Designed miniproteins, single chains, continued (5). Designs and how they scored, part 60

Each design is a single chain, and the fold is of that chain. pLDDT is the mean over its residues in the fold that is shown.

## One batch from the design tools (miniprotein)

Design m18063
Fold by ESMFold2-Fast:
Structure m18063 (fold): chain A 80 residues (1-80)
Amino acid sequence: SEAERRRQVNELLDQWGTRAQEALRTSTSVEELERTLQQLRDETVAQLRAAHPDEPEMIAAMERSLQGAIEAIVEGFREE
């Protein structure tokens, strides 16, 4: 169902957020952080495509949202 798809998408995004916070805490450079976050984004997008191959618009929107989150996190890290 649509509700089940929404739940699965939200679970993947929550997992991404948790791993992104860990990367933010453990990365020793901006370059390492950005690389780790981009890898996590690619993994999450691949999982979304595999689970929801009939929803390309939703997947594209999620990819853009994750990229925006990465840019914000990286800028915050650079302030340190």
Scores: mean pLDDT 81

Design m18064
Fold by ESMFold2-Fast:
Structure m18064 (fold): chain A 62 residues (1-62)
Amino acid sequence: MDDIDKKIKDIDDQIDKLSGQAVDAAAAGDWDTVDTLLAQLRALTAEKDSLVAQKAAIAASS
């Protein structure tokens, strides 16, 4: 259980960092970097959603 919570926190920290970088890149007009960062953010969000669902399933099954 604790491992899942730690992974979710680590992903949230990564999302926050990449979101800041995407805002900075957009302000600079670097749309190639924005597109790359948005792709990474989508992947991290999907991974977080999977971990949240896994945690909920474990809680419901135990």
Scores: mean pLDDT 83

Design m18065
Fold by ESMFold2-Fast:
Structure m18065 (fold): chain A 94 residues (1-94)
Amino acid sequence: SSLIQQAQAIRDQSQALLAEIDALTAANPDAPQEVKDLLDQARDLAQRALSLADVAIDAAQKGDFDGARSSIDSAQQLLDDAQALLDQAKALLA
């Protein structure tokens, strides 16, 4: 279903974002504390987005389309917020 495809896309994007956060953290062990705090916050939000994407997939598979849409919307907001924090961390490292 299109809802399962949307949730899978958010799941894939969240996993990619987590990998990028991990790579940036490993590349910058001596980063300022403000950068570390932004990366920690971005990681937490991306992890929550991933969890909600899995909830959305499960809901859609059970025919709970309203629950799936609600979880997709929440996961997308968390993913967007995580991306903004990552972009801010990158700007401070530039």
Scores: mean pLDDT 92

Design m18066
Fold by ESMFold2-Fast:
Structure m18066 (fold): chain A 100 residues (1-100)
Amino acid sequence: MPSRAEQIEAQLAALEAQLAAARAETDPDRKGALIRQLSLQIGIFAHEIEAPAEERRELMDLLQAAHRAVDAGDLDRALALTEEALRRAKELAQRAIAEL
């Protein structure tokens, strides 16, 4: 079985691939759906790596703002917020790996 560090790294790679897919999508409805799916998975990932409650709340605030932006049809804002959330999740994951 892969190590915990390898599992976290694989999950991060999958999230980064999903972000790239959302960026490349030109259909607004599909792009919005991809952003919502990625946002959900980032939130689950932060919980699975046991990110501190305060940092998890800040990340969830970004993800909720991204969902509101999708609802408003502002996909550029939604993508930017989701990208910021993933960047923060990556920093938390790197810290979690260092503490293994």
Scores: mean pLDDT 87

Design m18067
Fold by ESMFold2-Fast:
Structure m18067 (fold): chain A 96 residues (1-96)
Amino acid sequence: SKVAELHALMDQLQALYDAFLEKLKKGDMAGALKSVEEMVRLVEERLGEKYPKVVENARKTFEEIKKEKDPVKMAILAGSMVGLLMMLLNVEIKTL
């Protein structure tokens, strides 16, 4: 089911965001960046054909996070990206 696939993607994105926050809290910057990289990869694989601009925005946010040195700002950037992705996926589910 398309709905089940979208819910699975939402669950995966939430798990990666939670992992990112945990790694960030522990000072594991490499692990935190790997979680964001995996989020961008999933967005590209699952949404890239239908929403190339969403993938472009996710990649831009990842580049901003990589350049950021303040963990609070990194958390805000990643949280904003995940929030927008969750909103998009919820709209997709509602319009199926």
Scores: mean pLDDT 87

Design m18068
Fold by ESMFold2-Fast:
Structure m18068 (fold): chain A 73 residues (1-73)
Amino acid sequence: MMSKEELKERLIEALKNKDAKALNELLREAGLDSVVPAITDMSKFTEKDVRVLGDYLGLSEEEIEEMIKEVFG
């Protein structure tokens, strides 16, 4: 199973690259593909969506805020 550190790094990379395929693959590997619908439009992805995904992935609030900073600035 993927570590939280690896999950965070892969999520940041997918979001920065606007890579819906990588993001959906990450959700599948985390076992969330049955709970979270497939992401098809990265242009509509917001900070709120990152917080929701971070919560589902079991990331802490601190980890989520760091990820938002890396992705959105």
Scores: mean pLDDT 73

Design m18069
Fold by ESMFold2-Fast:
Structure m18069 (fold): chain A 54 residues (1-54)
Amino acid sequence: GKEKVTEEDRQLSTELKIAVLSALGDKRLSDKIKPGEPPSDEIREEADKKIKES
């Protein structure tokens, strides 16, 4: 879509997920998430679970 704000928020969310996963010591998940690229549904689900459970 042509949603500039949503695109920025999406990228920021991905960067925050990488930072949180790195802080939690989950290098495997953080390595699979690239800033500016949407992660796969499986990786997104695992990242969300890790963040919620931390």
Scores: mean pLDDT 63

Design m18070
Fold by ESMFold2-Fast:
Structure m18070 (fold): chain A 114 residues (1-114)
Amino acid sequence: SQAAIREFVDKLSQLSPREREAAYLLASSDLSQRQIAELLGISQSWLSNLAKRLGLPSVTELRKLLRALKLLITNPDISVSELAELSGLSQSTASDIKRVYDELRDKIKEALSF
């Protein structure tokens, strides 16, 4: 839902530098949760807890949303269909995130530094 995505974006503005590094790797790479944990010197449970704190059920769902936001930052004219295909989100969630991005663009860009 758009409300859930707005809450997610609000929480993104509170990310520490380490959490921003994790977000960047989740959005920009195909590295597994284990590989990201090893690269950043954190536990896999730390990444799972980050996803939960951001209101998401899993690191997999966090990756999809972060990948979608990176795609929107790179090409704000991307279609909902392309956004869903490239991020792995459902078309309904891709539609919701695109609308929230259009509303909160500057806040999202500041939070993620992608």
Scores: mean pLDDT 88

Design m18071
Fold by ESMFold2-Fast:
Structure m18071 (fold): chain A 97 residues (1-97)
Amino acid sequence: MRAAELFREAARAIRAGDVETAARHLTEAVLELDPSADREELYEKALAAFTALANHPGDAERLREMAARALEEYARALAGEISPAEAVARAEAEAEK
């Protein structure tokens, strides 16, 4: 599924600290799932979120890894490997570490 691949590309980019590429791939992934969504608003929100993670003053590396893992879990759900509920639960578990 195209959306699953875009989530994996976003995960790879944020893990590398490339927030602009991560925001672009996440925006395209969401638009594959909901074509009616506002592209500019999605990109601005994604860019702001990833920039905040990358520039966090003590935890940037951990937060980037957490975000990458959450995106990879969403990609697995979209590929049919796990349920959407399982993807959300795994992403929330990573956020609580």
Scores: mean pLDDT 77

Design m18072
Fold by ESMFold2-Fast:
Structure m18072 (fold): chain A 70 residues (1-70)
Amino acid sequence: GHGGAAATAYGAAREALLSGEAAPTLEDLKRAGLERGQEVAARSGLPPPTEEEAELGARSALKAHEAGLD
């Protein structure tokens, strides 16, 4: 399902956007989401998130950031 894995990717992408170091690309945000998702999966024993789930999270984070959420 898109729920938990996409939410994890969203959180990682949003954190990267809020860090203010640089304007990260969608690919940078996807990578951050995949890395965090893999760590969570390792702790829970579940498979890591798919690229589609990571992209969904990253796109959602970009929209939230553009809406002025700190």
Scores: mean pLDDT 71

Design m18073
Fold by ESMFold2-Fast:
Structure m18073 (fold): chain A 90 residues (1-90)
Amino acid sequence: SEVLELWEETRRKVLPHLTPEMQAQLDKELENLKKVSEIVDEKTFAEEALETLEGWKERVQLYLSPEQQKKVLPILEEAIKKVKEIVKKL
């Protein structure tokens, strides 16, 4: 899945900037997304992945310092933009 590969790339980029608790939460959500990707069609999966990315943007804004947010938010926003473009083509 193109969306799953994008999510795994996004995880690698944001992981060093997250708290240990947030890192563990991200890993659990990615495991869940991998399971969902095996059951649903690519469009439904892309929409679920998008919702999860938007939820992560909210968590980053709530729990990270402004300095950490400046590093993580652009990565998440770029991933959200790319998933939205994939959804439009499905």
Scores: mean pLDDT 83

Design m18074
Fold by ESMFold2-Fast:
Structure m18074 (fold): chain A 81 residues (1-81)
Amino acid sequence: MPSRAELVAELRRLVAELTRLVTEAAAAGALSLEQVQRAAAVLARAQDAIDGDASPAELEAVRRELAAVIEEIRAALAAAR
């Protein structure tokens, strides 16, 4: 199991990546309101987990959610191109 510090570092990296992808996809008109809201909700959960006292298991669950949403946004961008 990754350490809490390793998971927090990975979550910060994924938060930055998702923020960048959402900005790009929104500029391209590639996202629905539902996709924007889902991305915002996952970003909020990730920040709460990073700033709070979340367990490594909770951090890993949020990491999986971030990775899934990132792939969804990448697929939307690819379909719009």
Scores: mean pLDDT 83

Design m18075
Fold by ESMFold2-Fast:
Structure m18075 (fold): chain A 77 residues (1-77)
Amino acid sequence: MEEELEKAEEEAKKAAKALVEEAGLSEKEAEEIQKKLLESIEKARKAYEEGASEEEVKKILLEGIAEAAKLAEEALA
């Protein structure tokens, strides 16, 4: 699980860079989206350390991805 969380952090940073370089979002907008993703990853990590199931950890990550996607949609509109 920890290795998956580390990969998720790398993907979040990569996605934020792509939003600036490919989608034309401002650095500030991309930073807000990255921050939301990283906050969800940190919440998932804390839950895992506190004994949450792998399913609960994945649910936290998916909820964070959905919220970040909504922010990206709003920024692109």
Scores: mean pLDDT 77

Design m18076
Fold by ESMFold2-Fast:
Structure m18076 (fold): chain A 65 residues (1-65)
Amino acid sequence: MKKVEEASKKALKEIKEFQAQLDNIKINTPEDRKKVSQDVAKLVGRVLREIGDALEEELREKKAE
């Protein structure tokens, strides 16, 4: 649970930094919006995978005990 909490905290920080970068990018075309949306979805997918891996690791260690 502590590992998951730390992973979640780091993930939120990464998301906030990415959000700040996006705020400085001007989107002028529908194509640009679609690409940004896809990039955001990929980032979210990566974050979820990291949290999932941390959860599995912690559950696996708990089960071994």
Scores: mean pLDDT 73

Design m18077
Fold by ESMFold2-Fast:
Structure m18077 (fold): chain A 74 residues (1-74)
Amino acid sequence: SIEDTVNQLVELYKTDKEAAILYLRILAHEARKLGIEETEKLARETVEKVEAGELSEEELRKQVTEILNLLQKH
């Protein structure tokens, strides 16, 4: 489920930020393949915020949930 995927990514964010970044880059790549430019941009911006340490756990949950919902809607 989306919730399970979000929970897994949040745990990666706490324990292995590099793995979380890789996962978000994979989501950006999937959005690109589907031609969903706004979703690709959102995923890329989320990567930048994670790398900058500017993203809370709650904000990460919201961003990833939106990205995954947009990918499934396509």
Scores: mean pLDDT 84

Design m18078
Fold by ESMFold2-Fast:
Structure m18078 (fold): chain A 85 residues (1-85)
Amino acid sequence: DIDLDKVDIVVLTMLTLELLAKKKNVPQEILDELARLTAKLVAEGKPSEEIAEELIEEFNKLSNTDVSYLKDREKLKEEYKKLSS
């Protein structure tokens, strides 16, 4: 088993959003935009926790889906386990 508490929050968030996008038939263009946003925020030196929150907010905006619950790390871990099983 992977210890999800040791996984970088940005990595866990991106993996969860990618799996959720696949399940909900969200266009690849939205995932590409999240990847670009991640690169920008990393280059700006943003903390990983702030990057993860901005990715969730951008996914909400672009997909018109409320996934704000994923800002809670325990909910994020639960969703990842559910989608990856």
Scores: mean pLDDT 86

Design m18079
Fold by ESMFold2-Fast:
Structure m18079 (fold): chain A 88 residues (1-88)
Amino acid sequence: SMEEELKRLEKEIEEFLKRLEPKAKEALETGDEELELEVKLELGERLLKLIEEARKRGLDLDEETVKRIEEELEKIKKKLKELEEKKK
């Protein structure tokens, strides 16, 4: 069902963010380039692809879930960009 698929997608995204959080935090605190790149690849590729695929298939994610993803992505991107610029 559509509701089942939406719940599945939302859960996948939430689990991904939960797994990414400690890695992103460590990257921000340590300034490790390898870890930073790893977080970038995981976050950017996975989340954006997931959102794009959901929209393409006519699946609409919960507004709160979408907002949370966008906020976390924005915060992580900002912090990672600051670290990247600081190294140059």
Scores: mean pLDDT 70

Design m18080
Fold by ESMFold2-Fast:
Structure m18080 (fold): chain A 105 residues (1-105)
Amino acid sequence: ELAEILRAAGLRPGDKVGVAAFTEESARAIAKALEDAGLQVVDYVALGGPATEEQAREIAKRMKEAGADHLVVATDDETARIIRKAAEEYGLPVVDVAELARRLG
């Protein structure tokens, strides 16, 4: 599933990515899968719940400063939307895992 999502998102071996997920377990699992696919995970964060716009901006800034070319998000639609808006301010493209998984079936 994740390998198909990565391919659909245009992610390639060697790309630098940040990870944002609701739980520490999910963030680590996604980071490991991305690393197994040859990507560089520069940082990851576990939100613990819905993000505010302020938290989303801090996450986007942190990931951009860590050198991420993309931010991989595994949350709900609302949280992913908030994170995507903040990430646009830093020129950081967002890959929404849940959205892509739904589109792929």
Scores: mean pLDDT 80

Design m18081
Fold by ESMFold2-Fast:
Structure m18081 (fold): chain A 78 residues (1-78)
Amino acid sequence: MEEELRERAEELEKRYEEDPEGVEREARELALEYYRETRGEEAARMYRELLEALEAGDLERAREIAAEYQAKKKAALA
């Protein structure tokens, strides 16, 4: 499952320059699915914050939130 989500994320990254809006939408859905599945309640909170930022068009904040969560996840795995 996670490997499948990773492959989809890599494909989105490759297409970002050609279709940033479409990629951002798909990346949001992919990230929400991944976080919900792997992290439970903390993921639900981050989901809400990410979704609100994306809906407001605040992509910079959405990236900051995603980066913070990814950093926490990497620290937990280390």
Scores: mean pLDDT 68

Design m18082
Fold by ESMFold2-Fast:
Structure m18082 (fold): chain A 97 residues (1-97)
Amino acid sequence: SALLAEIERLLARIAAGEATDADLQRLKDLISQLTTDDQFSRALDLLGRALGRARTPRGVQMLLEAAKELLRHLTNKENILRAIGLILRAIGLLLDL
């Protein structure tokens, strides 16, 4: 979808250390427009990939904020556990940086 393509673009910018606070706010706004478990599952996949590629503490912190935003909208148990896992990974990365 166009929403998921834009989410992927913003996540890639964050992972590269190129994102602004406006990019993070735009990402949160797009996340709030997702409506299906499949869309949330895809967004979690993209977020996990971005977290694996993150180059800066700021980038990791922004991905943590995106994971927290995703968690607010999740109702599916598997997706909730995946979001919690990504939050814990982001915290672990911040402790190692």
Scores: mean pLDDT 90

Design m18083
Fold by ESMFold2-Fast:
Structure m18083 (fold): chain A 77 residues (1-77)
Amino acid sequence: KFEENLKKVEEFLKEKIEELRKAGRLEEAELGEKQMKLLEALKEKLATTDDPEEQELLKRALEEYPKLVEEFVKSLE
């Protein structure tokens, strides 16, 4: 279920942000926080839109969100 997968990704990102802060990587931690804000914005848009086509696009964006987090983690090299 994509909703359960999103919760796991959000939890993983929160843990990663905390790890970055403890390591003194504050700029990367801030970028991670922006990824969390993106997730929240997508969820809010999905909850408020009545357009079926927009709902489908937002759901696809949420399905792609785990890949964005994965790319963010890779960018930390």
Scores: mean pLDDT 80

Design m18084
Fold by ESMFold2-Fast:
Structure m18084 (fold): chain A 88 residues (1-88)
Amino acid sequence: IKKVAEELFKLLSEEISKIHHKELSEEQKKEGIEIVEEDIKELIKIEESGKTKDLPEYAQEIIEALKNKDAKKALEAMKKGIELARKE
C-alpha cells in the first residue's frame, strides 16, 4: 500500500505541476502521500465489504489497480473518472 501510494502521488503531483506550474514543498508531498495511502486503505475496505458493485466502472478499475499495486493503471482510471465528471 505505501509503495503504491508513493508512486501514485508522484504521478499525480507531476500532472498537477503541469496544470498549475507550482512545485510542491516537501511537507506538502509528505502530507499528500499520507492522504493517498489513507484513501487507498479506505477503498480496499469498501471493496472487502462488497459495496463496490454499485460504483461506476472507473471507480471499480481504480480499486482493482490498487489491489494489484499498479499505480499507473490506478492513475489512468482516475483520469477517466475526471474526464467523465467534466462532461457532466
Scores: mean pLDDT 69

Design m18085
Fold by ESMFold2-Fast:
Structure m18085 (fold): chain A 70 residues (1-70)
Amino acid sequence: IEKEKEEAIEKIEKAPEERTISVSGMKDGELVSSFSTSDKEEAIKKVEELAKKGYSVGITAIVAGERPRA
């Protein structure tokens, strides 16, 4: 569990530029939390919060927040 937290934080820190980060929390195979932010500090805080609750934490996406549509 602590290892999952460490891996999630490492992925957030390795993001090379401002990106939208999606953080997922799972318990007993069920998705109990889904959170998206472009702020690395907020994403890290969310990872720590979910890990403290004993949830499995995953980073589902790190992408640019732009969606150019005509």
Scores: mean pLDDT 67

Design m18086
Fold by ESMFold2-Fast:
Structure m18086 (fold): chain A 63 residues (1-63)
Amino acid sequence: SEEEEETAFKVAEELGKKYKMAFGAESYEVKKVDDKTFEIKVKTKKGVITRKYTIELLLELAK
């Protein structure tokens, strides 16, 4: 549902923010890459860290 997708996006944004802080990164971005998946990219001085999360997994992390 749209509500589930919105909740999943919010969780992905919080994860990106946490990774940015943990790695001292320059930036992060969250992008929907398909109907079921969000991608989090964290730009560090050593390179880009990429993590993919399904909407199902992000909703589980929201609990």
Scores: mean pLDDT 84

Design m18087
Fold by ESMFold2-Fast:
Structure m18087 (fold): chain A 60 residues (1-60)
Amino acid sequence: SLKESKLRLLKILLEEHPERFADLTPEQIGKALGFESLEEFNKAYREIFGKTLEEMLAEA
């Protein structure tokens, strides 16, 4: 799906260019990708990567 492709590209960009996201919250990132809510974004991210973006960033 388009949303899944966007999330996979986001993960690559976060790993290669983390500075571009330093001032953005997970809610703002999700909204920019076309998600209606933080809950929808968190659910989609967890379905693809096994955890939310916030959880992934806390482990890095």
Scores: mean pLDDT 80

Design m18088
Fold by ESMFold2-Fast:
Structure m18088 (fold): chain A 75 residues (1-75)
Amino acid sequence: SIKVTIVKSDFDVTDPSSLASATEPKEAVIEAEVDGVHYRSVVRAVPEGDKVVVSYKHYKDGEVLAEGSVVLDKK
């Protein structure tokens, strides 16, 4: 079975395009448990001038599985 918990949501996780309009830092933290394995995803969006820097970090059982960043142009 799969269990998903939204621990923190400063933005609509079903509409990530809203991050391009961020005027202040935003964060979402989502946890999932899949067949006893624990996953955690942390997404941060930080406005920087005419851009929004989105960074993400995904964990599996407390270990970093994937991380990165993307830069969005503000609308």
Scores: mean pLDDT 79

Design m18089
Fold by ESMFold2-Fast:
Structure m18089 (fold): chain A 69 residues (1-69)
Amino acid sequence: SIEELHEKAREYIFESASYTVLAIGYIVGELAGENPEENRKKAEEYNKKSNEYGEKAQKLIEEKKRLEE
């Protein structure tokens, strides 16, 4: 249903945002000189996960739009 697509997209948006916040935390750690290489790798990993969840949300939003036409 349209409602299920909306709810699932919202869940993926929250997951994406959560991973973005984690990535920012690791970027700040790198800039502070705290184990810079490991912090950079973790920031890259969480940014990738954030992007993956954002793409999943976008696909559901596009599907919802198609069903509303």
Scores: mean pLDDT 84

Design m18090
Fold by ESMFold2-Fast:
Structure m18090 (fold): chain A 84 residues (1-84)
Amino acid sequence: SAADEAVEHALKAMEAELAGDEEAAEEHFAKAKEAFSKLKTEAERLEVHLRLVEAAKPLAKTEEEKAEVEKKIAELEEELEKAK
């Protein structure tokens, strides 16, 4: 699905950036943007955002960063329920 493709390519872009592979990061980011643009509903867009924020949880190193990620997940879950 477009949502799965958006998440897959966004995660690969982040992995490539961490590895210092700017060319691969740019390619995957472009593909993630294209897949995201194919999402037709607010619920689909919120689902992709929620999946990306959850995947980014291990990157939060401070208590403040972890609290911000948890808050964002809760906000996205609430907005997703409203969009159904």
Scores: mean pLDDT 79

Design m18091
Fold by ESMFold2-Fast:
Structure m18091 (fold): chain A 82 residues (1-82)
Amino acid sequence: HMMEELRRLTEELLELLRRAAEAERAGTLTEEQRAELEALVARLKPVAEKLRAGEKVSEKDLIELQAVLEAQRRLLEEERAE
């Protein structure tokens, strides 16, 4: 079910965003990591707007959301590995 998968991915995204906000407040992100995170958030805006408008999201939207989630996880893992 597309909507169930999207909701699951959205919950994972919210968790990662909370972790990213904590790292930012702790001052552990580098300038490059912060710029990369901003770019990832910008890629999510179209999908987030579709969800807020109650529009049907496509399989491409789900793939993009999943790719952004994976990129955010890697960025946060690299920050902690420093």
Scores: mean pLDDT 68

Design m18092
Fold by ESMFold2-Fast:
Structure m18092 (fold): chain A 105 residues (1-105)
Amino acid sequence: EVAETYRRLGERGIIPKELADVLAKKAEGKTFEEMRRESIRKLAEEAGIKPTDEQIEEALKRVNELIEKYIPELVKALEAGDFDKVKELSKKLNEEIRKTIIETA
């Protein structure tokens, strides 16, 4: 999924093809959930939270829900070249992810 997403961004000219290929290869062998779980763990540690595996799993479920809500709008903004909208949506998503992780811990 993640690798396919990067390839699509390259095919659509949203990012350089060479960058898309590199990002897709880095995601190769990892599931989208595995990558999200790693990101949640790192973000919780940066916030000074000592997450349990159970807390990470609960946060993952909630983060998945948030990402699914934002992906269509992010893709639409990227395709339109509206980078201001992309930054706005990314900031809002990251803020909601942080709140979700803190509330779960």
Scores: mean pLDDT 69

Design m18093
Fold by ESMFold2-Fast:
Structure m18093 (fold): chain A 77 residues (1-77)
Amino acid sequence: SEMQQLVDTAQKSKDEAIKVAEEIAKKAGLDEKKKEEVIKAAEQAVTDNPVRPGEDPEETIKRVVEAAEEKAKKIVK
């Protein structure tokens, strides 16, 4: 169903966004406090970029992950 697809896409987008943020924090050698800030920024990016009905799931995931990556990179600078 469309509703199930939206739910699955939202969850996968969030999971991928957090995973990317964690990898950015690890590669930057951040302490736990800054790592938490990076993860919170990724969570905020997910909230600010909700799933759109009718959008391709792969494009939704890419859009959300890119937004999370940009926010994470700004914190590590």
Scores: mean pLDDT 81

Design m18094
Fold by ESMFold2-Fast:
Structure m18094 (fold): chain A 64 residues (1-64)
Amino acid sequence: LPTVTVEVTLEGGETKTVTVTQPATLQPVRVIARATSGKATVVVEFRDAAGNVLKRETLEVEAP
């Protein structure tokens, strides 16, 4: 399956790459990354051509 890759900078300067599996018929139209010290939350929304949200995926990433 295709993937969407997002780079997230955590508070404290660590940069991490997060990969989300993309459904074959959907295009990502919004990626939101929020970072706190030692953690980041990444939200990926997949929408159709009319702007309806078909899938939302939330991932959390921690700095080591």
Scores: mean pLDDT 63

Design m18095
Fold by ESMFold2-Fast:
Structure m18095 (fold): chain A 68 residues (1-68)
Amino acid sequence: EPPLSLAEVQAIFDTLRAQLERYKMSPAEAEANLAEVYAALRPLLTPENAAWFEEQRKKLLEEIKAKE
């Protein structure tokens, strides 16, 4: 199957970010959810898109953690 485009990966991440904000998840809950989504997407990601997702995931987790 073809890999996801960057635009598709960005849309998925934006949806995930909105969900984490909506539910006010703890850093542990957010990390678990991000890890599950990443594991599901990993076979569909190019190396570039995987790197982008990991960078955004790290930044989002740092932001959530800073609030607590």
Scores: mean pLDDT 78

Design m18096
Fold by ESMFold2-Fast:
Structure m18096 (fold): chain A 85 residues (1-85)
Amino acid sequence: SLKLLSDSEADKLIQKAVEAYRAGNYQEAADLLEKAIEVDPNRPADFYIALAEAYRMANDLKKAEEVLKKGIEKYPDSKFLKKYL
C-alpha cells in the first residue's frame, strides 16, 4: 500500500550512507543515497554532489555523471553542480 514518506526515512538512509562511506564502502554508500532520493526526491543540490562523489570513489564514473546531470536538471541555477561536470 502507498504510505506517506517522511524526511526521517530519507535521513536514516543518509546516516547509513555516511557510515558506509566512512568505512570505505563507497558502492553501498551510493546505493543508500539512491534509496534516499527514492524515499524523498526533494533533496538539496549538495546531496547530488555527495552521491556523485560516492560513485566516483566506487569507480562508477558513468553513474557519477548521470547523478550530476540529474541534479542540474533539478537545480539548473546551481553553479556548484555544473563545476563537477
Scores: mean pLDDT 76

Design m18097
Fold by ESMFold2-Fast:
Structure m18097 (fold): chain A 71 residues (1-71)
Amino acid sequence: MTLDEMVEQALEGLRFLGVKDEDIEAFRKRVEQAKAAGKSDEELRQTIADAVAEALGGKSVPIPAPEAPPA
């Protein structure tokens, strides 16, 4: 599996688990930063795993959902 495929799978998984769009964007930015830093594929895979764990860890409790989100 390519790094792009891993990122797409992680994004789908986070969306499936109800992670906020902002946290999904934070995940994406972290991976982009690691790529920009010239990390190896192995280090990028670790970064993806760590970013997923952080996004999931932040949702261990009920999220502060807005009462009525504006359209």
Scores: mean pLDDT 70

